# Ledger of designs, part 64: designed miniproteins, single chains

Each design is a single chain, and the fold is of that chain. pLDDT is the mean over its residues in the fold that is shown.

## One batch from the design tools (miniprotein)

Design m2223
Fold by ESMFold2-Fast:
Structure m2223 (fold): chain A 101 residues (1-101)
Amino acid sequence: ARWAVLSLGEAAAGEPAEVRTWVGSTDPAALEAARRAGVEELLPADEVVERIRELRAEADARLAAGEAELVHSYRDATGTETRIYRTRDGRLVVLRYGVWE
């Protein structure tokens, strides 16, 4: 992947979601500058892609175990995929990601 984006949000029903976002880049100079500056939101593109795979696998495992229910699965015109889960205790988990060449 040339670049990637991952956003993860979690909220109790009726509460605002706290969303964390990571951007994946293939620019070595930008990545080194971010690391030295302590910027946690800019990572190697492959690392963000691996994190997306891990979170998808975790979500699928929870669905298979009956710990969560898939409420929405949606791909928009930008190629970004959004998956919304409801956990057994009524929390909403939003996983939004995209991978581009």
Scores: mean pLDDT 80

Design m2224
Fold by ESMFold2-Fast:
Structure m2224 (fold): chain A 79 residues (1-79)
Amino acid sequence: TLDALWDAGIADFEADGKKDIASVKDKEMKEKLEKLTAEMVALAREALASRDDPEKFAALTEKYRKVKEEYEELLKKAK
């Protein structure tokens, strides 16, 4: 089901994120990356709950994209 695929994707993302963040030694940077990961998970879950509303789903997906870009930029700076 779509829900099962989405849950699997979120679980994989959380696992990968934990591995990437585990290498970050700076506490402040690590905390920021953890917050962004939590925000992306929350947005993904809201998008799943809103899948029957295409406009809301699109808006949540766009927010997710922006948070993901911020996460990737911070992760690059942490390395």
Scores: mean pLDDT 76

Design m2225
Fold by ESMFold2-Fast:
Structure m2225 (fold): chain A 100 residues (1-100)
Amino acid sequence: SKEEEAKKLLEELIKLLEEMKEAIKNKDVQRFEELFQKAAELIQKLYELNKDNPELQKLLEEIEDHLVGARVYALDGRYDVAIERLEKAIELAKKMLEKI
């Protein structure tokens, strides 16, 4: 079902976001950028699966904002702020998972 597909993509997104936190802690910029690209692709797939659900679209917008913010701060060397933004994205992704 679309709901089962969305749940699997959200679980994968949460794992990627946790791995992105680890990449920041290890100062692995290349790994962070690879994971960022994968996370962005999963978010685009989640937008398409939930295009008729404005509440879930809004949660995805907030997740994407925190993900993009995390990248900006990570590239600026503000690792603590980048990690906080990723943690907010993870919390919102978990909240979205409960609504599906």
Scores: mean pLDDT 90

Design m2226
Fold by ESMFold2-Fast:
Formats: sequence, structure tokens, C-alpha cells
Structure m2226 (fold): chain A 100 residues (1-100)
Amino acid sequence: ISSTVHQQMVDDMQQSVDDIRNGRLSSGQTVQSVQQTAQGFIYLVRRQQMSPSQAQDIRDTFVSYTNQVIDILRSRGDFSTAQQVSDIQQDTVRQINRIT
């Protein structure tokens, strides 16, 4: 049981979106931040024996987070980094679906 860990990850994602939106993270730092968040969610789903509905909530939360990041990157013309984030989103969704 780690609903507290899940909530902390959601809070960390909100902070990351704000940092990206305000230009505090470079393109490389943005990719690393998204990848770390992806690994954290995959770890959470694998280790905590989540129900399918809990795993779906995590997947939907991650998709929402990464869509916000992609939109910010595209709005500033960083299409290459937006594509990398999109690829991470797709791979992460596939991994979550395979373990649930």
C-alpha cells in the first residue's frame, strides 16, 4: 500500500509542469524529468500489485501530465523534444498495460 507515494508523484508532476511552463528546465532536463516520472509509475504499478482500475488511474494521470508537457514544448517550437516525450508516453502506457 502506497497511496501516499502516488499522491507525492502527482504533486511532483504538477511541479515539473510548472517548471517546464516557466522555462526552468532545459529540453534535456525535461526529457529526463518525464522519463523519471515514467519509471516511477511503472515501479509503482509493478511493486504494489495494483488493481486494473488503480493502474488505469495512473495511466490516465501520466497521459494527462505528458500531454501538458507536449503542448508546452510544441507551443515554444521544440518539436523534437515533444516527439521524445510522446515516445516515452506511448512506451510507458504499453508497459503499464502489459503488467495489469
Scores: mean pLDDT 80

Design m2227
Fold by ESMFold2-Fast:
Structure m2227 (fold): chain A 77 residues (1-77)
Amino acid sequence: DERKKYLRIIAKKEGVPEEEVRKEVEKLNMDEEERDLYIKAAAIAAENPGEGEKEGLEKMKEYYETVLKVDRSLFGK
């Protein structure tokens, strides 16, 4: 399960249980394919700390806020 792999990467980076990460992404008003894309992008950002991580995550936040009308606050401040 590709989603499980990426959720594990995010959970390890943030120091929280995988179930907590899953619950947070389930709050996003999007379909399962788009949720998988978000999870993958977040995992890639988590594995690339620094400027690239911040830029990549902001690009995904902008996409989901503008296209899917998702609240950016769910992605952090």
Scores: mean pLDDT 63

Design m2228
Fold by ESMFold2-Fast:
Structure m2228 (fold): chain A 65 residues (1-65)
Amino acid sequence: MYYAVVRTSKPVDPKVGLEAGADAVIPLDETTYVVTAETEEKLKAGVEAIKKADPTAEVLKEGKT
Protein backbone atom coordinates (compact mmCIF):
# COMPACT_ATOMS: atom_id res chain seq x y z
CA MET A 1 0.00 0.00 0.00
CA TYR A 2 1.17 3.54 -0.82
CA TYR A 3 0.70 6.42 1.62
CA ALA A 4 1.29 10.16 1.94
CA VAL A 5 1.01 12.53 4.92
CA VAL A 6 -0.36 15.85 3.63
CA ARG A 7 -0.57 19.12 5.58
CA THR A 8 -2.98 21.84 4.49
CA SER A 9 -3.50 25.45 5.67
CA LYS A 10 -7.29 24.95 5.92
CA PRO A 11 -9.59 21.91 6.38
CA VAL A 12 -10.18 19.92 3.17
CA ASP A 13 -13.08 17.47 2.80
CA PRO A 14 -11.59 13.92 2.71
CA LYS A 15 -14.06 13.07 -0.08
CA VAL A 16 -11.97 15.25 -2.44
CA GLY A 17 -9.13 12.71 -2.28
CA LEU A 18 -11.45 9.68 -2.25
CA GLU A 19 -13.37 10.79 -5.37
CA ALA A 20 -10.03 11.36 -7.18
CA GLY A 21 -9.00 7.71 -6.58
CA ALA A 22 -7.43 7.42 -3.11
CA ASP A 23 -8.56 4.34 -1.15
CA ALA A 24 -8.61 6.25 2.16
CA VAL A 25 -8.13 9.79 3.49
CA ILE A 26 -7.74 9.80 7.27
CA PRO A 27 -7.70 13.11 9.18
CA LEU A 28 -5.07 13.17 11.95
CA ASP A 29 -6.07 16.74 12.90
CA GLU A 30 -7.88 19.70 11.26
CA THR A 31 -5.14 20.20 8.63
CA THR A 32 -3.16 16.90 8.51
CA TYR A 33 -4.32 13.89 6.46
CA VAL A 34 -3.01 10.42 5.73
CA VAL A 35 -3.84 9.47 2.13
CA THR A 36 -3.53 5.77 1.19
CA ALA A 37 -3.92 3.86 -2.06
CA GLU A 38 -3.11 0.40 -3.49
CA THR A 39 -1.26 1.99 -6.45
CA GLU A 40 1.08 4.97 -6.74
CA GLU A 41 -1.14 6.40 -9.53
CA LYS A 42 -4.21 6.46 -7.24
CA LEU A 43 -2.16 7.98 -4.41
CA LYS A 44 -0.90 10.76 -6.71
CA ALA A 45 -4.45 11.42 -7.95
CA GLY A 46 -5.74 11.79 -4.37
CA VAL A 47 -2.85 14.04 -3.29
CA GLU A 48 -3.19 16.26 -6.39
CA ALA A 49 -6.95 16.64 -5.75
CA ILE A 50 -6.18 17.86 -2.20
CA LYS A 51 -3.53 20.26 -3.60
CA LYS A 52 -6.12 21.57 -6.09
CA ALA A 53 -8.52 22.23 -3.18
CA ASP A 54 -5.68 23.88 -1.17
CA PRO A 55 -2.70 24.99 -3.31
CA THR A 56 -0.64 25.56 -0.12
CA ALA A 57 -0.89 21.85 0.79
CA GLU A 58 2.46 20.07 1.20
CA VAL A 59 3.48 16.42 1.36
CA LEU A 60 5.40 15.87 4.62
CA LYS A 61 6.08 12.16 4.08
CA GLU A 62 5.29 9.48 1.51
CA GLY A 63 6.18 5.82 1.09
CA LYS A 64 5.11 2.24 0.62
CA THR A 65 4.16 -0.32 3.30
Scores: mean pLDDT 84

Design m2229
Fold by ESMFold2-Fast:
Structure m2229 (fold): chain A 113 residues (1-113)
Amino acid sequence: SAIEKLEEIIEKLEEIKKEIKNKKAREAIEETIEAIKEIKKLIEKGELDEELKNAALKVAEKAVEAAEKALEAEKKNDKEALERAILEIEINTGLLRMIIGVANIIKENERKK
């Protein structure tokens, strides 16, 4: 299920966060985890349509890839790769926040009917 996939993604991000020493990278991963938790709650309440649900899953998977890149860059002491990976994490968090915002607008419009 989508919920099981998001739970697995959260667990992977928490594990990566534990291994990362860079404060900015850890903070970016934490923001991603919180956004994914909000997406999960929207899915559990039936407040996220199929297209937004599929988009959120794809974005969350890309956020894991970016977090893994950040960890590998830190292990290799590659500052440029780490900065790029942090930016990729932040972009994917922004996309998750956009999906949450769209879902909330749809929900608000339903309340006004």
Scores: mean pLDDT 88

Design m2230
Fold by ESMFold2-Fast:
Structure m2230 (fold): chain A 80 residues (1-80)
Amino acid sequence: MEEEEKRKKEKEDELQMEIIIGMVEVVRGVAKVTGDADMERISDEALERLEKAREEKNLEEAERIYEELTARLRELEAAA
């Protein structure tokens, strides 16, 4: 009963984590294809931090990492 609601929430959090990781992997893939070394470095750093957050089941940290990544990418684009 209550375990079913808890299981649904855990599955939702796991799905959100996988979506965040997948989005960062796409950014890394684009960086490799375009030869953007700064974007590749930033996404590699984010992926290492996301793997740790996934092991710790810390979705809040994963969301913060993603926000930091997008901010850094915007700053890099603005500086170019």
Scores: mean pLDDT 80

Design m2231
Fold by ESMFold2-Fast:
Structure m2231 (fold): chain A 68 residues (1-68)
Amino acid sequence: NLEKVKELIEKLKEASGEEALKIAKELVELMKTLSDEEKPEVEDLIGELSEEKQELIHKAIAELYAKE
């Protein structure tokens, strides 16, 4: 669902703290459902985010897929 991913990216730009992490986790989960044709567009949009927001996405990946 490309539209939902784009919506979450826009919300992530404005969010902070726990809300931003929650949005990043939703974004990461939804990105797994994208087609191969949609993934490059989303990767470009994520690349336009601040370094802080990109780090938050990496943190979300670690927390969602940590075996702990």
Scores: mean pLDDT 77

Design m2232
Fold by ESMFold2-Fast:
Structure m2232 (fold): chain A 79 residues (1-79)
Amino acid sequence: SNQALKERLLELIKKAREELEKSDPLARETVLLGASGGLYQIAASVYKLYVSDEEAEKYREKSRKYDELAARARAQLAA
């Protein structure tokens, strides 16, 4: 329902805020890079359905680039 969706979104926002407040700058950047990759993946799916495969591929490539940057940042945090 619309009410359940709103409650779920508020819970996710709260958890994201708590994680960002506890994180150092590199950890925050890693989260933002991963989120950017996810957003471009969503954009690619939408463009494939409503625009064209050619435009969707542009967003898939952006998603891959941000996922690679996030993976590098995660590796640096783990080292």
Scores: mean pLDDT 74

Design m2233
Fold by ESMFold2-Fast:
Structure m2233 (fold): chain A 87 residues (1-87)
Amino acid sequence: SIEELKKKILELFDELIELFKDDPELVARIKATKERLEKADKEEFIKLTEETLMWIATRLSTLSEEKQKKVLEILKKIGELLKELEK
């Protein structure tokens, strides 16, 4: 269901918050996006998620190589879930 896909994406954002815990500006942005996503319709949900993923990608170099791999895997999972939402 759409609700299950949204829930999975929000859970993956929680994992991103933990991985970026030493970046308070990015954590604050992800948390603000998560709050907006909970109220968003399908189109707004997709757009806000995509915009947030682009910002997260620009911050990858601030993490260790091990954490970067984990973030990239999460970004891939979110991208796959977004494609399912677009159907």
Scores: mean pLDDT 85

Design m2234
Fold by ESMFold2-Fast:
Structure m2234 (fold): chain A 68 residues (1-68)
Amino acid sequence: SAREIRDEGLEVIRRIAELLRQQGVPQEEIDFLVSHWTRQLDWLERTDDVAGLQALLDRLRAMLERLE
């Protein structure tokens, strides 16, 4: 469901934020990215855009993989 994909996206964002913090990225920059991605996930969930949610989740997962 859209909600499940959104919730998974939020978990991936949380992990990305932690890794960026560990790499010394400024907290202000991390907060900006988290807010941006969270807003996109929320919008896609509210519009029931499952394909858009999946595409964003796939991009976030790819970013997480590159940071690990």
Scores: mean pLDDT 88

Design m2235
Fold by ESMFold2-Fast:
Structure m2235 (fold): chain A 61 residues (1-61)
Amino acid sequence: SLIELGIELTTEKDLKNDILVFPVVDGSAASTELLQQIKEALEKKYGIEIKEPYGLVLKRV
């Protein structure tokens, strides 16, 4: 889960607007598997779609 990864999120609105809360923005700090797990956790929890995990950006407002 995101909490187990030490990632903090605010709201579904913040997720859809702009989010940067962890160092995966360039994809170099995380494996494809880790990025895929983060993607799946967000999609299941908030009912959203994330198309490309390599550039995943999550930021608290």
Scores: mean pLDDT 49

Design m2236
Fold by ESMFold2-Fast:
Structure m2236 (fold): chain A 82 residues (1-82)
Amino acid sequence: AEELAKKLEEEAYEEGYKKGLETESEEEAKKELEERRRKLEELLKQAAADNSLTRNAEVLERILKAYEEGVRKGLAEKAAKA
């Protein structure tokens, strides 16, 4: 069951990493991170209201954190090339 969560976490990290490499500026990357975080918070509120417990809110947080970490590493690698 947690294998899916781990896979989503790895995929989020890779997506973030590619996004960090593709973004033209740190500001753009931060804006997308903020938007993704807001979307996640809204989703968590709706899941709670529907009594459909997100299996584990911590899993969703882990996925978001993996994405953020990926973006940071992508940005750092891009900066190293400049």
Scores: mean pLDDT 69

Design m2237
Fold by ESMFold2-Fast:
Structure m2237 (fold): chain A 91 residues (1-91)
Amino acid sequence: SVLEKIEEILREAERKAQAAAPKYAEEIKKIVEEMIAKIREKAKSASDIGKYITEAMKKAGEAMADDPELASKVQQILYEAGLKMIEIYEK
């Protein structure tokens, strides 16, 4: 299903982000879990997925405010995952 593919993309992004910022592994896990829950419960369009990825990137920046270079790496991983999810949702 579309939701199964989206969850797979987000779980891969979670693993990559945790590898890039192991110090923030739990915060990253929480951000990804919240994003999966929002997509499953509330997503009606590709635009909603874009909104949730933007919110997740903001939360990552806030959680990693003391490590802006790690925040940028995690935000990039989430952004790339968002592009993959939008592509699948628009099919």
Scores: mean pLDDT 85

Design m2238
Fold by ESMFold2-Fast:
Structure m2238 (fold): chain A 94 residues (1-94)
Amino acid sequence: MVEVEVRYEEEKVYKGKSVEEVTDEIRAEASELTLEAQEAGELPTAAAGAAVEGKDGNVIGVMVVVRSTGTLDEAAELAREAAEKRLKEVKKKE
């Protein structure tokens, strides 16, 4: 059984930025966090993020960091799924 721990969940509103700009910023930060966790000798840890344009025209970005007792690939997939799920929930709140 794969045990999953969500260490961070971040939701930010970005005024005046495009979805592409916010997505690139979040993905860069997620990649850095994943590398730092690996270098620190932590259990398989992966971060994923996504962005969407909100109803008010501001961009909403989401980042999730997942630690897994399984593989890095499993952690990465779970982080991606969690980020996508959170993004849909944020979109529904509008």
Scores: mean pLDDT 72

Design m2239
Fold by ESMFold2-Fast:
Structure m2239 (fold): chain A 60 residues (1-60)
Amino acid sequence: SDKPVDEKIVEEVKELLKKEFPDASDKIIEKAAKMAVFLSNGDLEKAKLIAPLLAYSLMR
């Protein structure tokens, strides 16, 4: 769907990323979470799957 990014979903994805990458910067975590939610059209489950890959890409 063309649904806009939901900040509540972004926050939950950020918490997941903080647990997966505790040494990553908050800026990287926020960017990866927002990108994952955008690419997943606000689907939390898909965003959770994609976000770690995006975080790795941004840390490279």
Scores: mean pLDDT 78

Design m2240
Fold by ESMFold2-Fast:
Structure m2240 (fold): chain A 113 residues (1-113)
Amino acid sequence: MEKKKEAEELKKKADELYKKFQELVREAEDAAREAARLSGSLGRGLLASLQANYEKFNEEYQKLKKEGEAAKDDPEKAIEYYKKAIKKIEEGTKFAQNVLDAARALIAVARAE
């Protein structure tokens, strides 16, 4: 009983973190596009890196989420997959935040010139 509830709560947490990750990626993409407009090659590099890594994190997350859902009758296995999905989204979130911070720094430097 407890393991099934834990799996359901981890799935909800993964879904909530994924939504926040997608929102952060959109903000980082907007900032990277502005950095590309102002700083040329450096900003374009940030945008390309964000897009490539977003695709990778999204694919890995979706695979882990599907494996967790497929393991619905094995709560311990479902818990393992949802924990891996959460870790993957946390890694992607840190990456997107780093891109956002770098893009904002490039924009600030370009506007100061």
Scores: mean pLDDT 86

Design m2241
Fold by ESMFold2-Fast:
Structure m2241 (fold): chain A 96 residues (1-96)
Amino acid sequence: MELPSLEEIKEELKKLAEKLKSMDEEKIKKVLEEMRENVEKLAEIADISKEEAEKQVETLEKVLELIKEGKYEKAAKLLLAAAKKDWEETKKLIEE
């Protein structure tokens, strides 16, 4: 597979969770707010639409929420759907 496996993503998210335990939660929130404020610039850099960039930021916010809840499998599925640009599946996973 050209994309990482679900298990590989899940293991990387567990490692990220260990790092996030040592990070200030307010600092994480500030980074997410800065990404939202710069969504047009992020879209330009990535050569994607503003709508796609907004969906990517929303996906990242939900992934971080799921990691804090210990829901690594759902977080990994969400990242994989976003990597495939399957925005219908991404929306379903966010909304349940």
Scores: mean pLDDT 73

Design m2242
Fold by ESMFold2-Fast:
Structure m2242 (fold): chain A 108 residues (1-108)
Amino acid sequence: TLSKGQQLQQQIIDLLRQTVEELRKAAAEGSPSEALAQIAIDGLEQVTKLADELWKVSNASILDRMKLHASVQSAIDSIRENIDSPGEALVEIAIRGFRLLEEVLRTT
């Protein structure tokens, strides 16, 4: 049986994957880069909220929490810095950030 911490970790991973699918769909439909950035940032903000709940139940160290927080902030900053990029390029930047976050979650 999965612990509450394992369930929350899986919810975060599922949310990252759902956000990737939404980004790819929106880009294929010709959405502007500002709309693509908003989808990615909204997903990352939801990840931050779920991560807070995960830390409360997993008794994660302050260093592990700081690493995840820094990774989320780095992904958001990278998306914002590239908002004027072509939509496909912005989607690839967001997906790379999401993959790094998934790896941090799995190794923490």
Scores: mean pLDDT 79

Design m2243
Fold by ESMFold2-Fast:
Structure m2243 (fold): chain A 80 residues (1-80)
Amino acid sequence: SLEEKIKELEAKVDELQARVDRPGLTREELIDIINEASKVIREAVKLLRESTDPELQEKALEIVKKASEIFAKAYRRLTA
């Protein structure tokens, strides 16, 4: 269901947030976080297109926002 997909993406965002906050990440680990965050954004955007439930749409938008912040943090660390 769309609700189960949202919960799966929320759990993935929490996992990626914990990963990007770790000190001493390698370049490969940062690239993996960037790639996974990009995938989460793409999947959340698909859910926005499929959902007619305003609460699910709001959760999908929050997933896009958080995954985008994780992407930006990983990219900044990669280029530092």
Scores: mean pLDDT 88

Design m2244
Fold by ESMFold2-Fast:
Structure m2244 (fold): chain A 84 residues (1-84)
Amino acid sequence: MEEKIKELKEEAERLRKQLEIAEGAKEALVAMAESIAKQAAEKSEELKKEAEEIKRLAEREGERAIEELRKKYEEAERKAKELE
């Protein structure tokens, strides 16, 4: 049982690192989309609309991916505590 607890804790730590990477990637994508939207606003109203749509899509997709990773992390952490 000790070995299973260690394995679950290691899995939870890996998932936590993946969450940090996913959160950082989402923030970078949102920042890039915001920059494109600001530049597009000076060039074309149509390009601005498309850039804002890309930003919303990046936020939604990123949040879904982060939520799924968070659920996996919480489940692994809960299982580790149950075995303690």
Scores: mean pLDDT 77

Design m2245
Fold by ESMFold2-Fast:
Structure m2245 (fold): chain A 66 residues (1-66)
Amino acid sequence: MAEHRRELLKISVKALEDRNLEKMKKEVDAFLAEKSKTLTPEQLEELRKLADLAIRTVGNSIKILE
C-alpha cells in the first residue's frame, strides 16, 4: 500500500506543477483501474478516497494560485 500511495502523490505533485487538473483526473482513473486488478476491495476503497482528496486538494491549490 505505501508504494501505491507514493505513486498517487507523484501524480498529484506533477498535476500541481503542470496546473492541469483534467490530466490528473485521467491519470488517476487509469491508476485506479490498473490497481483494481490486484488490490482487495478494501484497499481499493481506501485508495479511491485518497485519490478524491488529492484531486480536491490540487484543484483548490491551483485556484489559490490564480
Scores: mean pLDDT 80

Design m2246
Fold by ESMFold2-Fast:
Structure m2246 (fold): chain A 130 residues (1-130)
Amino acid sequence: TLEEVLQLVREVVELERRGLELIRQAIEALQQGDIQAALEQLQKALEIEQRVIELYKEILELTDDPEIVQEARGGIVGEQADIKLIQEAIRALQQGDIQRALTLLETVLTSEENAIVRTERLEEKIEQLL
């Protein structure tokens, strides 16, 4: 039902906000020279990104609405791109390249801020359809 889709979209928004906060905390840790804390935050962020993909896949099983389907597919692609950038940032940190890791994570931060705005708009649209 659209109500079930709305609940999943709300879970995506909450997880995207938690993921964003973990990326912010990783950047802050790196600015303070705490590589270990940054790596721990990034591993947690990867777990959240994977969960968001799973939720979008569940949304795709529940609806054929073209706009919801398009947004869910776009969300999966975006999360997969962010996972790749986070993995590259982790690799850079393991090689001692803090500056490269920061550049990659700033890209993830912008991507995730934009994703939250789009997912919140999707939430509002679904609420209007109920």
Scores: mean pLDDT 92

Design m2247
Fold by ESMFold2-Fast:
Structure m2247 (fold): chain A 99 residues (1-99)
Amino acid sequence: MKKVEEIKKKNLELFRRVLAALKDEPDETLYEAALSVGKGLLSSIYEELEKAGFSKEEKKEKLEETIKEIENIMREAGVSEDVIERVIKDLKEYAQSLL
């Protein structure tokens, strides 16, 4: 738990910084960057959950929680709803592929 939470916190902080750096970029650039960083974040969390011995159901729950946190960060950063919906849909599909 503690190591998973620490890695999640660090990756979500990186995600916030990437969105802040790209605030003036076109929507497609924001989409591509958010999806790329989001996928890397989910893969890192999945690896740590696997190492910690979590069940498939618990891993699914933790990845879904992380995707909700990513959605909230994008919304707080003022990303358009169309971009948020595209990113979250693709991240959910990616998380499903990890399970």
Scores: mean pLDDT 85

Design m2248
Fold by ESMFold2-Fast:
Structure m2248 (fold): chain A 90 residues (1-90)
Amino acid sequence: SRIEELLKRIEEAEKRLRELLEELEKVDPEKAAELQRETQQAIAEVAKEAERIRAEEPDEEKALEKILELALEAAEEQVKRAEKALEEAK
């Protein structure tokens, strides 16, 4: 299902982000801390938007799909930022 696909992709992105932040902390701990704060802010923003999506979408399954798509986009953006930071730290 779309929901199962999105959950799997989110899990893969979160795992990749953890690995990148762990490597970044070894070479640039200040930048790693900065990106960790940005990740927490992104999570908070997704949570706020999730409340809006649930209010606007009466179909629970469709609301969940939209929320997971938003969470995946946020996770993939954080992965890109961490990859760039790690490349620049080399």
Scores: mean pLDDT 87

Design m2249
Fold by ESMFold2-Fast:
Structure m2249 (fold): chain A 109 residues (1-109)
Amino acid sequence: SMEEERKRIIELLKKAGVDEETAEEITEIMIKNNFDPIVVAEFLLEKDDLSAEAKVKIIMMVLGAYAKKTQSTEKALEQLKKVIELFKNNEKGKPVAELMEKLLEEEKK
């Protein structure tokens, strides 16, 4: 159910270091926008209280949901590349982009 999905996402966000109020807000944005990685990434750029590590974890969760929904890992990887470019083009996003690029490089080994 959507209620169980909401509770699962909120719990995962809290484990990623997000406070409960922010976790609920991010979860609503995720669900309302059908786990669109670009929309969630744009929202996260404005969240100054979130660490770069927390933002990366949130984006990876969204991409996982997007891959499941589209039944395509390739489409999810295309969205990941667009998210990295979005973060690179914003001073607030640069640390997030650097962490994402490092994770992609580790996956190649």
Scores: mean pLDDT 82

Design m2250
Fold by ESMFold2-Fast:
Structure m2250 (fold): chain A 97 residues (1-97)
Amino acid sequence: MSPEQVFAEQAARAERELGALQIELTTEMTTLSAAEKEKAWSQWFAIVEEMTRQFRAIRQKLAEGKISTQEGAAQIEKIIADATARMNEIINEVRAA
């Protein structure tokens, strides 16, 4: 499988998983104050920005030949898993509010 195909499949899966969590967050936010909604979205987008920075760093290492496609894919999977866990923490905090 080409490196491009591997990363395209990872991106598609991440888009589906994160999209589902964003819908869940939006649903749970209906009873929150404007300030609480702003806080939740601020925390959410901070995770998205950090994930984007980490993906860029991995792609640079791949382009420089410093890591293999398999190593890069594994690192991206870990980043997605860590981001998903943090996003679920935000959803749980919102549910408790």
Scores: mean pLDDT 82

Design m2251
Fold by ESMFold2-Fast:
Structure m2251 (fold): chain A 67 residues (1-67)
Amino acid sequence: VSEAQKQALKAQVEERGKEVGKGLGELEGSDDIKITVKVDGDTLVIDIEVGSIKRTVKRSLSDLLAA
């Protein structure tokens, strides 16, 4: 996987994550929405915090690119 592909995927996920976070905040009645996206080697790490809800999602970049 090239660095350009990793950067493009990260940017796409960050954009999508912000949209999802905004929607979740509206549904939960919370204005405290934080989404952090990091790439750690071959692993995409997404930290989502909406009000009192905190969740971490990890996905393999190779799995995402193979789909």
Scores: mean pLDDT 68

Design m2252
Fold by ESMFold2-Fast:
Structure m2252 (fold): chain A 79 residues (1-79)
Amino acid sequence: SAEKEAIEKIKEAKRKFEEALRAARAGDLEKAKELAREGVAIAEEAGPLIEKAGVSEEIRKAAEEADKAGQEAAAALAA
């Protein structure tokens, strides 16, 4: 289903942002930037799937968790 595919993409984006945060904290800024870029690209792929599925509570929760991870990665890269 589109909802399942959207949730899977959102979770993949979250994992990339979490990896970016770990790389940034380790001082590997080039790796962190690449992982963050990959996370953004995956999140963009989720957009059309979310539109097709409609915004469910599960999608909203997954998106909120991914957004938080992305914000933490961005803050670490800006430090």
Scores: mean pLDDT 86

Design m2253
Fold by ESMFold2-Fast:
Structure m2253 (fold): chain A 88 residues (1-88)
Amino acid sequence: SQMDQIYQQAIDYMDQGNFVNAIRYVRQMVITGSSQNNYNSTISRLSDLRDHAIRLGDQYPDRQSDYRGFANMLQSTIDYLNSQSSNQ
């Protein structure tokens, strides 16, 4: 699916430490999920991406603050979508 392709790009850029492009694809996931009224699936994928960012931060201690920052941004996005999933 288009969402699977967007999600894979977000992972690939995050694995490269390319947070600028990773954020762009995270934004596309949110837009695509909203247009499909499928917040639960989008939240699940963002949660997996957050957990992957935490693991990469543990694996690359010199980049841990960058990966932690990215994970925190993903958590804020998840919290926002959870607030929207019941009302919109």
Scores: mean pLDDT 84

Design m2254
Fold by ESMFold2-Fast:
Parts: structure tokens; sequence; C-alpha cells
Structure m2254 (fold): chain A 63 residues (1-63)
């Protein structure tokens, strides 16, 4: 669920609830510019691999 993904991001990466919720919202966005920026943030700020970041996008989009 959305809440489970938010809590997982907070636990694994030390994100605040506000940042985790904003990130999930951005990954679920219909705007490709917003989604691309969020994908880039996963890689550059949180240190995810491209594969891990793409898997998280797919997971968020499926919610």
Amino acid sequence: SREELVEELMERYGLSRERAEGLVDALQSDDPVIRRAALHDLITSLGLSREEAEALVARAQAL
C-alpha cells in the first residue's frame, strides 16, 4: 500500500514523513517531468541503483 511504501522509505533511508510522502506523490505523478526528477532524486540523493529506482517507480505506479 501507499502507507507501507512511505514507512519503508522512512525506515530504510531516514526520510521524514513529509519527504517520503512527497516522493511517493512525485513517482505517482502523471507529469513525466515530475516523475523523472523523482527518479533522479532516488539515484543521486538516496544512492539507489538505476534498477532499484526503476523498480520503486513501478511499485509506486502500481498503487
Scores: mean pLDDT 84

Design m2255
Fold by ESMFold2-Fast:
Structure m2255 (fold): chain A 80 residues (1-80)
Amino acid sequence: GSREEAAKAALAAGDAVIDQSDLTPEEKAQVRELVEKLVQAILDGNTKEALEIAKEIVKRFGETGLAVVKAVQDAIQAAL
């Protein structure tokens, strides 16, 4: 369905930014876990949870984290 397509697109968009980043393998694994939680929170309509996860990603991974969050949000908006 539309939500499943949005989830797949968002995860792919996040992964593309992560894979192109200079983050360590451990940091890449950590941000991927947070992206999975962010995508789920957005699609569930849990705005408060989504905002807290997005803030955590940006706080922990800086400019790369901000790019990941924007890529995820843009992909969901484009798919829905």
Scores: mean pLDDT 87

